# Designs tried in a protein design run: designed miniproteins, single chains, continued (4). Part 65

Each design is a single chain, and the fold is of that chain. pLDDT is the mean over its residues in the fold that is shown.

## One batch from the design tools (miniprotein)

Design m14246
Fold by ESMFold2-Fast:
Structure m14246 (fold): chain A 95 residues (1-95)
Amino acid sequence: SDVQQEVINGLQSLALSLQFARDSLERGNIGGMGHFLGHARMYVQYLQNLADQTGDPLAKEVYELAKEQLDKALESLEGMKESIKVIQQKIDELS
């Protein structure tokens, strides 16, 4: 469905943003990490807006997952690495 493709696209963008944030943090680039975490927050907001506008149960489920995984990523580098894996697993399940 169009909604399923939009949630996949949103999760892919979120995963990519978190990967760049992780890579920036591992290089000691705190500014780069903050920039990409800003993008990650925007994609979580996109998924929230999609859930709110469509009322689709999949969009709501994916938004709740994305929000939880972003919170985990903000706690630590290990949390960020684990969040990327969880989001990628969800993309693979939906694809």
Scores: mean pLDDT 92

Design m14247
Fold by ESMFold2-Fast:
Structure m14247 (fold): chain A 71 residues (1-71)
Amino acid sequence: GKEGILIGIGGALRAIGEGTQGALTGDKEGGIKGAKEAMEEAIERTDDEEGKELAKKGGENAIENIKSGKI
């Protein structure tokens, strides 16, 4: 239910945080890796399909923004 969605949101936010930290410290590759790991961990932890989609979308968006220099 709601808890699964919150896990997904948490994973997306964690991915954004990892990516932002990497960008700010000049370690964009580390940021991308951290964002990917946070996304994958959230997807594994939630049984909620909406939560999984939120984690995936947030994580992939964070990774793309880091790679494109938008973050």
Scores: mean pLDDT 75

Design m14248
Fold by ESMFold2-Fast:
Structure m14248 (fold): chain A 97 residues (1-97)
Amino acid sequence: SAAEIARLRELLVRLSELANEIRASTDMEEIKRKAEEIIELVEEILPHASPEQAERLRALVEELEEALKKGDVEKVRATADGIVLLVGEVLAARLAA
């Protein structure tokens, strides 16, 4: 629906903002809080993704959670960017349908 597409766009914008803020931050508590918000937003996106896209999103979320536990800031940044790109693909697929 048009409302679902509008919501997916809002979620993608917020995910992009969070990923940018994680890239700009050197504060581990801020990075962790923003990465946790990314995980919450992905949960809202999962019902709109194909089964293949949902599996890939869940794998990236697991990778993000592991990177946070290890304090691997570079991996957190790379995985957050990967989530943004994949959510962009989810939105593009919904627009093409």
Scores: mean pLDDT 89

Design m14249
Fold by ESMFold2-Fast:
Structure m14249 (fold): chain A 100 residues (1-100)
Amino acid sequence: SVAEELIELLEDFIEELEKLIEEEDFEGALELLRETVAKIQELAAKAEGAVKEFAQAIADTLQWAIENFPEDPEKAKQYLEELIEVLKDALEKLKALLEK
């Protein structure tokens, strides 16, 4: 299902983003964010109802993160760590929605 594909995409994205933060590869993190927004938008186009709204909200959140990305590496690291926590919370909410 589109919802299962979205969950897998978000889990893989969080894991890859955490690795890039550990490597301090913030250019790679920005590229991953851009690629992930595009993939989520494609899934949102195939989705309907609550799953579509959820996918669009995540895409909007990531797009805002790209547009407001700090130029300072130390701030970029903190910013991405905060983004990961937001995404982990969103992922748990999406999983809970599918159990209903």
Scores: mean pLDDT 85

Design m14250
Fold by ESMFold2-Fast:
Structure m14250 (fold): chain A 81 residues (1-81)
Amino acid sequence: SIEEIEKAIEELSKLEERLREELEEAEKRVRELEERYKKEPSEEVREELNQARLELGIKEGLLGIVRGLKKLLEEKLKKLK
């Protein structure tokens, strides 16, 4: 129903906002580790940086999926009205 699609869009919007906040923190962590690596290059810092970049990439991917699903539901809602 239209109401079920509207509820799904609302839940995806809440998830998108949470992922945006998590993405901002992940981007900050990557920047801090990149600066640390420039000052003191070490295998430990490199491993932390690689892990932080992987986590950033995963969060970017998840945000893309959530945005894509939201857009598909919005387009479906538009066709039902």
Scores: mean pLDDT 88

Design m14251
Fold by ESMFold2-Fast:
Structure m14251 (fold): chain A 80 residues (1-80)
Amino acid sequence: SLMDRITEVLRRAAEVYGRGEELPDPELRERVLRLAQEAVDLAIQARDALDQGDFERAREYLRQAEELVRRAEELVREGE
């Protein structure tokens, strides 16, 4: 369901944010934390759109959030 995907993105964003805080490179750390925070903001917007019955807008925000989390996870992996 869309709610399950939103919940998963929020969990992944929290996890990658915590990993990002431990990165030794301050510029890479800042980028990861920013991407994770943007993903959280988009996931919240997806949830709000879903609550309003706007399934198309919810999917668009969710896809953007999933992409940002994926990018943050990739950067953390490369920075470790």
Scores: mean pLDDT 90

Design m14252
Fold by ESMFold2-Fast:
Structure m14252 (fold): chain A 80 residues (1-80)
Amino acid sequence: MSPIERAYERMKGLSPAEVLKYVREIAPTLTPEQRRELQKRLVELALERIKKETDPIKAAAIGIFAAGAVAEIMILERQR
């Protein structure tokens, strides 16, 4: 199982806030290609969760924490 596939399976069991924390820990250890795949998987997971959510405040929270996790990855790609 790839590191990204393993990360995705783990993230499915985490709250939106815990996903952000996990991404902060794992993203610096990944290659640029792996970070792009992680970003794609994060967006897919967030959209899946939002589609299943009936509470608009909880849906907004999922989006906000997912955007934060994506931003962490993007910052790493830009910092050098």
Scores: mean pLDDT 82

Design m14253
Fold by ESMFold2-Fast:
Structure m14253 (fold): chain A 63 residues (1-63)
Amino acid sequence: MEKEKEVNEAKEEALKRAQRLIDQGKTEQADVLIDGYADVLKRTFGVSDEEAEKIKEEIKKKL
């Protein structure tokens, strides 16, 4: 559960930061930020490529 909590917190933080960038008209930077967070999740928390891609798409869909 600890890793799940950290993954969820990272996802929420990525959402907030990406939304802030989009609000500033920096959509390209928001996309890069989301992609970077997906990579961190794979390397730091050991999520699979498939799961990281799903998280990335979910974040983008919510924006």
Scores: mean pLDDT 76

Design m14254
Fold by ESMFold2-Fast:
Structure m14254 (fold): chain A 81 residues (1-81)
Amino acid sequence: MNEEEQLLAQAAQEGVAEGRAMKPLPVEELEKRLAEDQAVLKATLAKQEAGTATLEELKEAAFHHGRGVEIKKILAEKKKA
């Protein structure tokens, strides 16, 4: 992997760690944070398609992608209980 790919992978891992720390939060709060993650990803995707996304914006999107993946897992577990 190149250096940029490594930085994005690291940001995604930081997002997963943050999402795991949110496990004790109630479902309503987790759903709100997941909606925030999805909004950031949608905005960054639009900028990538336009060719205007910066490395900082891509790193922020990678973080929110990682956090959102983990929050989805936690929500699925909480809704089964």
Scores: mean pLDDT 84

Design m14255
Fold by ESMFold2-Fast:
Structure m14255 (fold): chain A 60 residues (1-60)
Amino acid sequence: SLTQEYVKRMVRLIGDTTDQLLALRKAGGSDEQLEQVVQQSEAEAKKIREDYNIRLKEAS
């Protein structure tokens, strides 16, 4: 279903973001660099959410 696809994409994004943050921190990344990763992840989450909303509207 569209909802299952949306949830799967969101879970993957959370996992990928967590891995990036851990790798960046281990490499001695700055708090500003960590904030950049979080902001990019939030932008991608909004894109996934909008795609889901558009597909729901088209299916209705």
Scores: mean pLDDT 86

Design m14256
Fold by ESMFold2-Fast:
Structure m14256 (fold): chain A 100 residues (1-100)
Amino acid sequence: GPLAGKKIAVISSSEEKVRRVSKLLEALGAEVLPLVLKTTEDLVNAIKKIKEFKPDLILLVGGKSFEGLGIVIEEETGVPVVFVDENASDEEIIEAVLAA
């Protein structure tokens, strides 16, 4: 598929959004690391898992307050972060990932 050979970490505070978006990207050929972030401990563990997984891209799905977290993750991991709004359509998510 369009994402064949790509490794993507998917991050959201919503387990349902992580699951839905991960399935979407996997259907396009990506290898996905799904990460649910609700606490500071979740963030520390996510950074560790991202460093071990070595994704090409981190997709952050959330509200405006969650967007600022992308700066911290990119600084700590060195992996490009793409932010999409929590209400983004599947088409908008695909477009954002392909443009990265």
Scores: mean pLDDT 87

Design m14257
Fold by ESMFold2-Fast:
Structure m14257 (fold): chain A 80 residues (1-80)
Amino acid sequence: SNMEKGEKLLEETLKRLEELRERLAASTDPAERNRILQEATRLLTELGKKLMSIMSEEEVEKLMSKLEPLVQEMLAIYEA
């Protein structure tokens, strides 16, 4: 189903974002930290586009909301 495809895309994106979060937490180089955030933003944008192509806006919002805690954590790490 389209929902199962969306959930798989979400899971793949979550795993990649977790790797970026760990790299961000370990990095002291401002240029690398900025590149990590740019890559995270790119992953989120591409996920949103893919989800919008296969499901309703309401379903996309529900799936994307599951990423919010991790995004907030990454921003907190970046600001620290």
Scores: mean pLDDT 87

Design m14258
Fold by ESMFold2-Fast:
Structure m14258 (fold): chain A 70 residues (1-70)
Amino acid sequence: MTLQQAVDILLAAAPDVAREEVVARLEERIAQGHSPESAAVLIAAEISRETGRPEITAQVLAALDALAAA
């Protein structure tokens, strides 16, 4: 999975979040040793908690499963 795919998946689930914020959060997690996939899951969980929208995490997990199955 590429960084750009992770950004697109997160923005599809949370289109109200700024692209630059999603990119910054992903780059920080990757710098800490996470894969783009792992970083996307963590950030989805963070946004879900911050916004009170648990569906964001569910949408991101479903999108990652679909990519893994392809």
Scores: mean pLDDT 85

Design m14259
Fold by ESMFold2-Fast:
Structure m14259 (fold): chain A 95 residues (1-95)
Amino acid sequence: KIEEAKKYLEEGRKAFEQGRYDEAVKYFNKALEIAKELNDPIGIAEVYYFLGELYEKLGDKENAIKAYEKAMKIFESLGDESTVEYLKKKIEKLK
């Protein structure tokens, strides 16, 4: 199951790098569904981070901020202070 979520995340990243943004969204949403089913906070946060980058690339600041905020809250709960600070700066720049 974790391998399935990771596969969808990798396919989403490849689609994003190739400019296939609609496919990237589909893959990231599938990865997110599986990560949530598994209660995998790291997997959930990683998907929200890439969704944030995707929305930012599309100029959708509102959804980018929401995705980064969701990732940030999870990393904060995990004690990853450096990633939290990085995401705070990204969110501030988008406002």
Scores: mean pLDDT 85

Design m14260
Fold by ESMFold2-Fast:
Structure m14260 (fold): chain A 63 residues (1-63)
Amino acid sequence: MTLESLREKLKELGYDEETIDRLIAEWEANDLPSPEITEVLAEIMKPQADAGRAGARALAAAS
């Protein structure tokens, strides 16, 4: 995933520009997501699954 895509998703979730810039800067500085970023990514992927129930079942079936 690109940092630009992450920024766009954070904006869609209602994060403020300052918060988004901070999270992106931390990722860029470390070249790895922090625990905070990992948690945010989980939240971003949750809506993408359309329903946590359906997404969880699909992952369980694939595993």
Scores: mean pLDDT 62

Design m14261
Fold by ESMFold2-Fast:
Structure m14261 (fold): chain A 80 residues (1-80)
Amino acid sequence: SAEAELLELIDSIEDPEVREILEEFYRAARAAVRAGELPPQELLDRYHEALSKLPPEKREAIERALGRVFEEVEREVAER
């Protein structure tokens, strides 16, 4: 699944601080999307800072996986 791929990518990050920030952002963002809300700006800022510490290919892979997961969550919420 897209979520399993995302979690595997996050787990592959060697920097524990970067990994923790990405995990926190994912949990908060997932909850916000399910509630029909946006994640807090502070978490978005920390997320972008954490991504900037990763190689470009890992950054793109994480962003792509997150996009797929959120599309699926939004589809579930929009189900009639």
Scores: mean pLDDT 78

Design m14262
Fold by ESMFold2-Fast:
Structure m14262 (fold): chain A 113 residues (1-113)
Amino acid sequence: SSEEIFKEFMDEVLKLLDELIEEVKTRNYTADEAIEMLNKTIDEIQKLYEKYKPKLSEEERNRLEEFAKNVIDGLKKIIDYIKENNVTDNDLIIRMLESVKESLKSLKEFYES
């Protein structure tokens, strides 16, 4: 069903965020390296969006767009914060990413309710 396909998209996006969080935990990154990793994750999410979009009904496409926008905007805000503050604190970056993930989990629960 369209609803099951949309659920698969949400699960794959959450998995990408988990992989990003675990990668950030592996070593200290420069601000530029952290920005590059975040941009790579945004690109991967955009590819998933384009892959799933044609498989969905109009209602689920609107939810797909909203979910993708929320995660991409969240990651872009982290990039902006890193740029403004030249952040090299991995623990802070991890907390910010976990905050984005929890917001998306709440959005997923809202769609499934």
Scores: mean pLDDT 86

Design m14263
Fold by ESMFold2-Fast:
Structure m14263 (fold): chain A 94 residues (1-94)
Amino acid sequence: SKELEELLKRLEELEKATPEPVVELPDDVTKDDELEVTRRTYLEAIRFLLEVWKEQGVSDSDLAAFLKNLLEFLENEDEENMRDTVKLAHNIKL
């Protein structure tokens, strides 16, 4: 699916745009470091999950809908998009 391929490219661009945590921070910014690690780990987990679902025969349309809502959440931090993404993930597991 062309739509799914474009969304996967956006996910890859977001992964590349996520800064690497600064090593050996001297003081009070260790929590920002942890947030950066969490975000990268989350994006990597999502990519892996999409690959697993694709192998399980989940439709490109369902994968695209899930990824689109997830990318909108990650770009805008919209709580509604996060809730919709969770609902889509539940439907995919069935």
Scores: mean pLDDT 63

Design m14264
Fold by ESMFold2-Fast:
Structure m14264 (fold): chain A 95 residues (1-95)
Amino acid sequence: SKQKEELIKKMKEAMKLLDEDSQKKVEEMIEELKKAPKKDWPRIASKAIEFISKELQAALRAGKISTDQASKLQDKLSDIGQIVMDIDRQQRAEA
């Protein structure tokens, strides 16, 4: 699925901006997404957005991430969110 591949791609791009422990957690979510049916993709991707957003806010407060890096990560989160909305809308229309 093109949408699944795009979600994985954006999650991988976002994880590269995180620390190693956070990267492992996002990798676990990517593996869950790879095996999940389409109905579960919005839930898994939303869980990833929430986790990454929380880690981003913690890194900003600790001065561990630059404003430029934070902006790039926010863009990746927005991209993932848009794909989630598109999938959810499509699934609601199919019901």
Scores: mean pLDDT 84

Design m14265
Fold by ESMFold2-Fast:
Structure m14265 (fold): chain A 100 residues (1-100)
Amino acid sequence: VELDEEGKEILRLGAELAKAALAGDEKKARELLEELLRKAREAGVPEEVVEEYRRRLEELIKRGIEAVKKGDWVSAVGSALAILALGLDLALLASRVKKA
């Protein structure tokens, strides 16, 4: 699997987002989500696709933070892994966008 520089940055932001969710840091998670989605738009991912990833990631962040607050580490880790998987998928999509 080969990522271009924009895809690598999106994946890095996805990993940081997963870490913020595991830390229960709701403010940092929201800031990282907005930066991740902005980078995806800049890479040429269609707005409809970006909005779909926003909805999915917001739900996972909410579940992950709630799980951390409850001490449910199985659900917390599961949410973090799902966030990372979506981040990788978005990075691959961004890397596949044809650049002129």
Scores: mean pLDDT 84

Design m14266
Fold by ESMFold2-Fast:
Structure m14266 (fold): chain A 80 residues (1-80)
Amino acid sequence: MKLKVYFEGDFVTELEVEAENGGELAGKAAKKLLESRGFEVLSVETVGDNKAIIKAKYNGKEYTFEAELVGDEVHLTLIK
């Protein structure tokens, strides 16, 4: 599935991902984006049908992101 990925409301990139449900699509898209930007993805947890929580590390610091699938868009937000 072709997904448009947004970070904090800004368009970042477009990715091709395949998964069984919306939460897995959101999580997989977020993981691909974060890894492409130099993050080490530690965990991806699907929350409900369209959301995922991602924990990732960059330069020794841990970050938590929320990814939500809305139509063909994945919206990634930094939580911590």
Scores: mean pLDDT 85

Design m14267
Fold by ESMFold2-Fast:
Structure m14267 (fold): chain A 82 residues (1-82)
Amino acid sequence: LSSASDEAIEKAREALAESLLEQGLVDEEGAEAIRAGDWERAARLAEELARADPDPERAADLRALAELLREIKKNKEIIAKK
């Protein structure tokens, strides 16, 4: 794929990490994991935050985030397989 696609993905990772960090949905470690493309670590940290969150709605959002992060990892692996 073109360098423009790679730049868009990198920019999306940066934007996602910053947005989630600003909202308190990830800590600095989680934001760095997202920026580094370590989706498994980012997903695990989101699940730990969900488990610690007393608000069931935010906990559900954090679990959905963890699932989304794992989906991103899966999609990267599928693209690499092709």
Scores: mean pLDDT 73

Design m14268
Fold by ESMFold2-Fast:
Structure m14268 (fold): chain A 95 residues (1-95)
Amino acid sequence: SSVDYFLENIDNIELTFTKLLELAVQALQEGDGVGMYLYTVLANVALDSYENKLSKEETIKLAIDTLEKQIKYAESNGQTDLANRLREALERLKK
């Protein structure tokens, strides 16, 4: 999953951003719009972590906060499937 990749590679955040963007493009090419969106969200979290020199714990908190905002927007737009998939990702981050 997108979250499992992010968590497994969180110690190498500098390279994680680029690789997550590559995975987002690949997901899009395969018709997985939700996967593309999740990889893109996590890539942006990785970039923010790198630029702001965040700890692993701060990076996970940023990912949680970001996914919670994205769930709210998906719900407000009636994107029920996207909202549900984002909640599953959020639960994996919280463990």
Scores: mean pLDDT 81

Design m14269
Fold by ESMFold2-Fast:
Structure m14269 (fold): chain A 66 residues (1-66)
Amino acid sequence: SELQKKIDELEKKKNELLERMRQVTAEIAAHADDPERRIALQQELLDLGVEMGKIAKEIENLKKKS
């Protein structure tokens, strides 16, 4: 019950990060003429990818303990 609740919360966070990554990717394409903005958005996308990876591993670890 508590384990499943924690997994559900992490899955929700994962979906929120995926949505933000989609938005940032679209913004990078929209700002092709602004190199400073593009660099900042590319850095945000990298940071979101790292956070996504951490959450995915935590979900896998919790599922293995079930």
Scores: mean pLDDT 84

Design m14270
Fold by ESMFold2-Fast:
Structure m14270 (fold): chain A 98 residues (1-98)
Amino acid sequence: MAAEFGVAMARILTETEAALLRGAGFSDEEVRERARELLEVHARAFARFAGRLLGLDEEEIERAAEEAVERALAELPEVLERALEWGAGLKVDRAAAL
């Protein structure tokens, strides 16, 4: 399903991105806000991508995108927990994380 693909891709990419930000010395609050934004952006983009490949019409694509965003945002606490744990062990140049 297009929404499920959007959620899965958002989780994987955001967890990695948030861990790098944590490793670069960003605060837990900054990492949380950025992770929330990244989950929304990735979920919407990948749900739309999958919907187009599946031959869904524009209305179905936008419904899948909104469902993916809502579901991905519900995973924010788990994504943050994993990202903050992994990021604490990383030494990242702050410039390289941007």
Scores: mean pLDDT 85

Design m14271
Fold by ESMFold2-Fast:
Structure m14271 (fold): chain A 96 residues (1-96)
Amino acid sequence: SMAEEEKKLEEEAKELARKMIEQKIGTLEILNELKKMFEKAGYPPAEAAKKAIEIVQEVMNELRKETVQPHSPEAAEANRGKLEKEAAKERERKKA
């Protein structure tokens, strides 16, 4: 179905956008690459641009949630354990 082909293209676009963001490529360059990808798939330029913006926003929001979600009990516990290990090492160094 057309919906399945569209979903596959959107997944490929998300993966490409994620890789380009990880490589610290500029947002405008990422948008241009995604727009070209959708245009090659037969989307009109206006729709291709809209899809590119939506994909980049979704990927950026996902990456932002991954980096700014320190409120999981597991992430909070990991940060606490790291600070306690550093404090313990300093205390042992001062006793030697």
Scores: mean pLDDT 71

Design m14272
Fold by ESMFold2-Fast:
Structure m14272 (fold): chain A 80 residues (1-80)
Amino acid sequence: GPVDEKAVLEALGLIYLYLGKQAEERGDFEGAASDYTKAAELFEQAGNKELAQQAYRNASDAYRKLGDTEKAKELEEKAK
């Protein structure tokens, strides 16, 4: 086929994972939470459970830093 959808989704997930790390390094925990959540959803769509779990844990940690403990727990549950 002209495009491998799974490979494109994984590549986009890795880009958002990188953007989330960059946001976290500059103290932008709202941006980090958003980017990590987007990465996790893309990895789920790609069928990459391991990277999806990693991204959900990173998003959960970002939400804890924002004080949103309910959202952090929700995302930690998705990482199981």
Scores: mean pLDDT 88

Design m14273
Fold by ESMFold2-Fast:
Structure m14273 (fold): chain A 68 residues (1-68)
Amino acid sequence: SSENIARLEELVRRYLQELFVALRDDPEKLTAALRAVGEEERRFLANLETVSDEEAEAAFRAIVERYS
């Protein structure tokens, strides 16, 4: 639904901002992290009706922790 899409986009935006701040001095690592976020976003968009906000948030948080 539109609401689920908007919620996912807001989560992605929040974690992208965190990655940009954390990895501003490491463009290669930032590029890899952004790719990982994009892949997870596409996966969640394909399963929007079954994915929970908690699951999505945990996945994006794990990406930040992996690349930080």
Scores: mean pLDDT 83

Design m14274
Fold by ESMFold2-Fast:
Structure m14274 (fold): chain A 74 residues (1-74)
Amino acid sequence: SEREELLRGAERAAEAARRAIATLSADPRAPDVTAADARAQLAAEAEALRRLLAETEDPLLREVIEHLLALLEA
């Protein structure tokens, strides 16, 4: 179903983002500004998701957003 595809897509995207941040944090060659920019972008995405969570009434979409927020804020 479309919702199941969306859920799997969101989970994969969140996991990819988490891995990217872990890789960036482990890279001794990455400039500090790049790490700060990545963190700022993730914080902005988390805030956008919190706003969407406040507006949605779909229980499955709420669960997807909550799961994504948990992964991004880990």
Scores: mean pLDDT 66

Design m14275
Fold by ESMFold2-Fast:
Structure m14275 (fold): chain A 68 residues (1-68)
Amino acid sequence: MQLGVAVIQALLIEKGLLPGGEVDGVFDAEVLAALNKLPDWIKALEAALGLEVDGVADDALLDALFNP
């Protein structure tokens, strides 16, 4: 289980973007789709992590969030 994935799932559930979802630490297509509903939040994360700000959840962003 990836702790970062579980944190993201909990945040998306709290924001109502992953209704009926469970915090299981699995990053799947539903979680990715929910993240892409928050482009401003993705841009803020990319800027905070020193990545290029494109507003898209990609492998570089996921690696920075879920593999410290």
Scores: mean pLDDT 67

Design m14276
Fold by ESMFold2-Fast:
Structure m14276 (fold): chain A 84 residues (1-84)
Amino acid sequence: MKGVLKLVVKATWVPGTPVTEVAVEAVLYVDGKEVLKLSATVRLVDGVPSPEEEAALAALEAQLKAAVNAVDELELEGEIDGPL
């Protein structure tokens, strides 16, 4: 099975506050079609996530790695969108 994994990370600072909202999306494409989409939004205060939000993001990453390991042929493409 041939797939392309695309990872997108977007960080948005809330002006005048110490809050930054980070959106993470991981999409797996097979034959140019989206077959899996995992997403999470984490709120950071002074650059620090809550333990719950940090654990949720880590769980998302673990699920993504497991999905990648289940694909015999994979092309990886990462994209990080700068601060907005």
Scores: mean pLDDT 70

Design m14277
Fold by ESMFold2-Fast:
Structure m14277 (fold): chain A 84 residues (1-84)
Amino acid sequence: MSDDAAKKSAAVVNKMYDNADQLKQEFLSLPPSPSRVTGLRMLSMSYRVEGDMLKDKDPEAAEKAYQLSELYEELAKKYEEELK
């Protein structure tokens, strides 16, 4: 990862993290679906990878990315349970 790419990635993670409570509430208000579960898991995996890439360049942004990954994984599990 280039230093410029790391800075841009960190800026996006910081913005999403600042809005995490609002995003969680919005997702919880939406009806569950198989496509939604898949999308949420893809987002969770994406943020985990982002955190791993940022860990050496920006540890603070990496921690926020891991928290976003956890949030999306929890939402995916909750939706999956409602579909069963």
Scores: mean pLDDT 78

Design m14278
Fold by ESMFold2-Fast:
Structure m14278 (fold): chain A 70 residues (1-70)
Amino acid sequence: SKAEEEAKKQQIELLNKAKQYVDDLIQKLRDLAEKNKDNAELKAKLEQQAKDLETESKKFFAEKLAELEK
């Protein structure tokens, strides 16, 4: 139905918006790591958090968007 197609379109738009938000958070974590480069432990922790979030979010959004393209 048209209602189901509109709901699907809105879900894709919300997922793309969430992806942009997560990409922004990843960049902010990397920027925070650079600002704290004199603290090696904090820098490493923030860089690892950014890398983990990037890896997991990429898989999640790819899977969810592929499901909606059926």
Scores: mean pLDDT 87

Design m14279
Fold by ESMFold2-Fast:
Structure m14279 (fold): chain A 80 residues (1-80)
Amino acid sequence: DAAKKKVEELIKKISKREVISTDDLMVEQMVLLGLELRSQGYSDDEVLAYVEKYSEVMKVSDKVKKKALEETKKLLEEIK
């Protein structure tokens, strides 16, 4: 599946990003979680809902939540 391979490539690319702050590390972990769910066959809407729920359960800041959701959404839009 071309979409699954594209998700795997995105996960590898994101995991190689420089982590500048604790907030950036949290965003990266949530984005990677979302991409992992997409690789398992969850829809884009289900992935975004899960990342949002995870941010609420883990009590991350609104800034981290917003950035993680925006970055995840952007990356999912790149998957065909």
Scores: mean pLDDT 78

Design m14280
Fold by ESMFold2-Fast:
Structure m14280 (fold): chain A 67 residues (1-67)
Amino acid sequence: AAAREEALARMRALMEEGARLSRDYTAKAQEALAKGDEEKAAQIREEGARRGAALTDEVVALSKEAL
């Protein structure tokens, strides 16, 4: 049905966004660590983790609705 297809498309878009966000935050955190800035690296990791968790929760909710 259209609703299921729309939910699956949205879920895929969120997964792609999550992958990009994870890569970006991981790269920034690793760069900060390489420069010896552990505090900045920790802040970047915390922000990335919070955003990632929110996206994962939305994907799980859509998965249950679509499947």
Scores: mean pLDDT 80

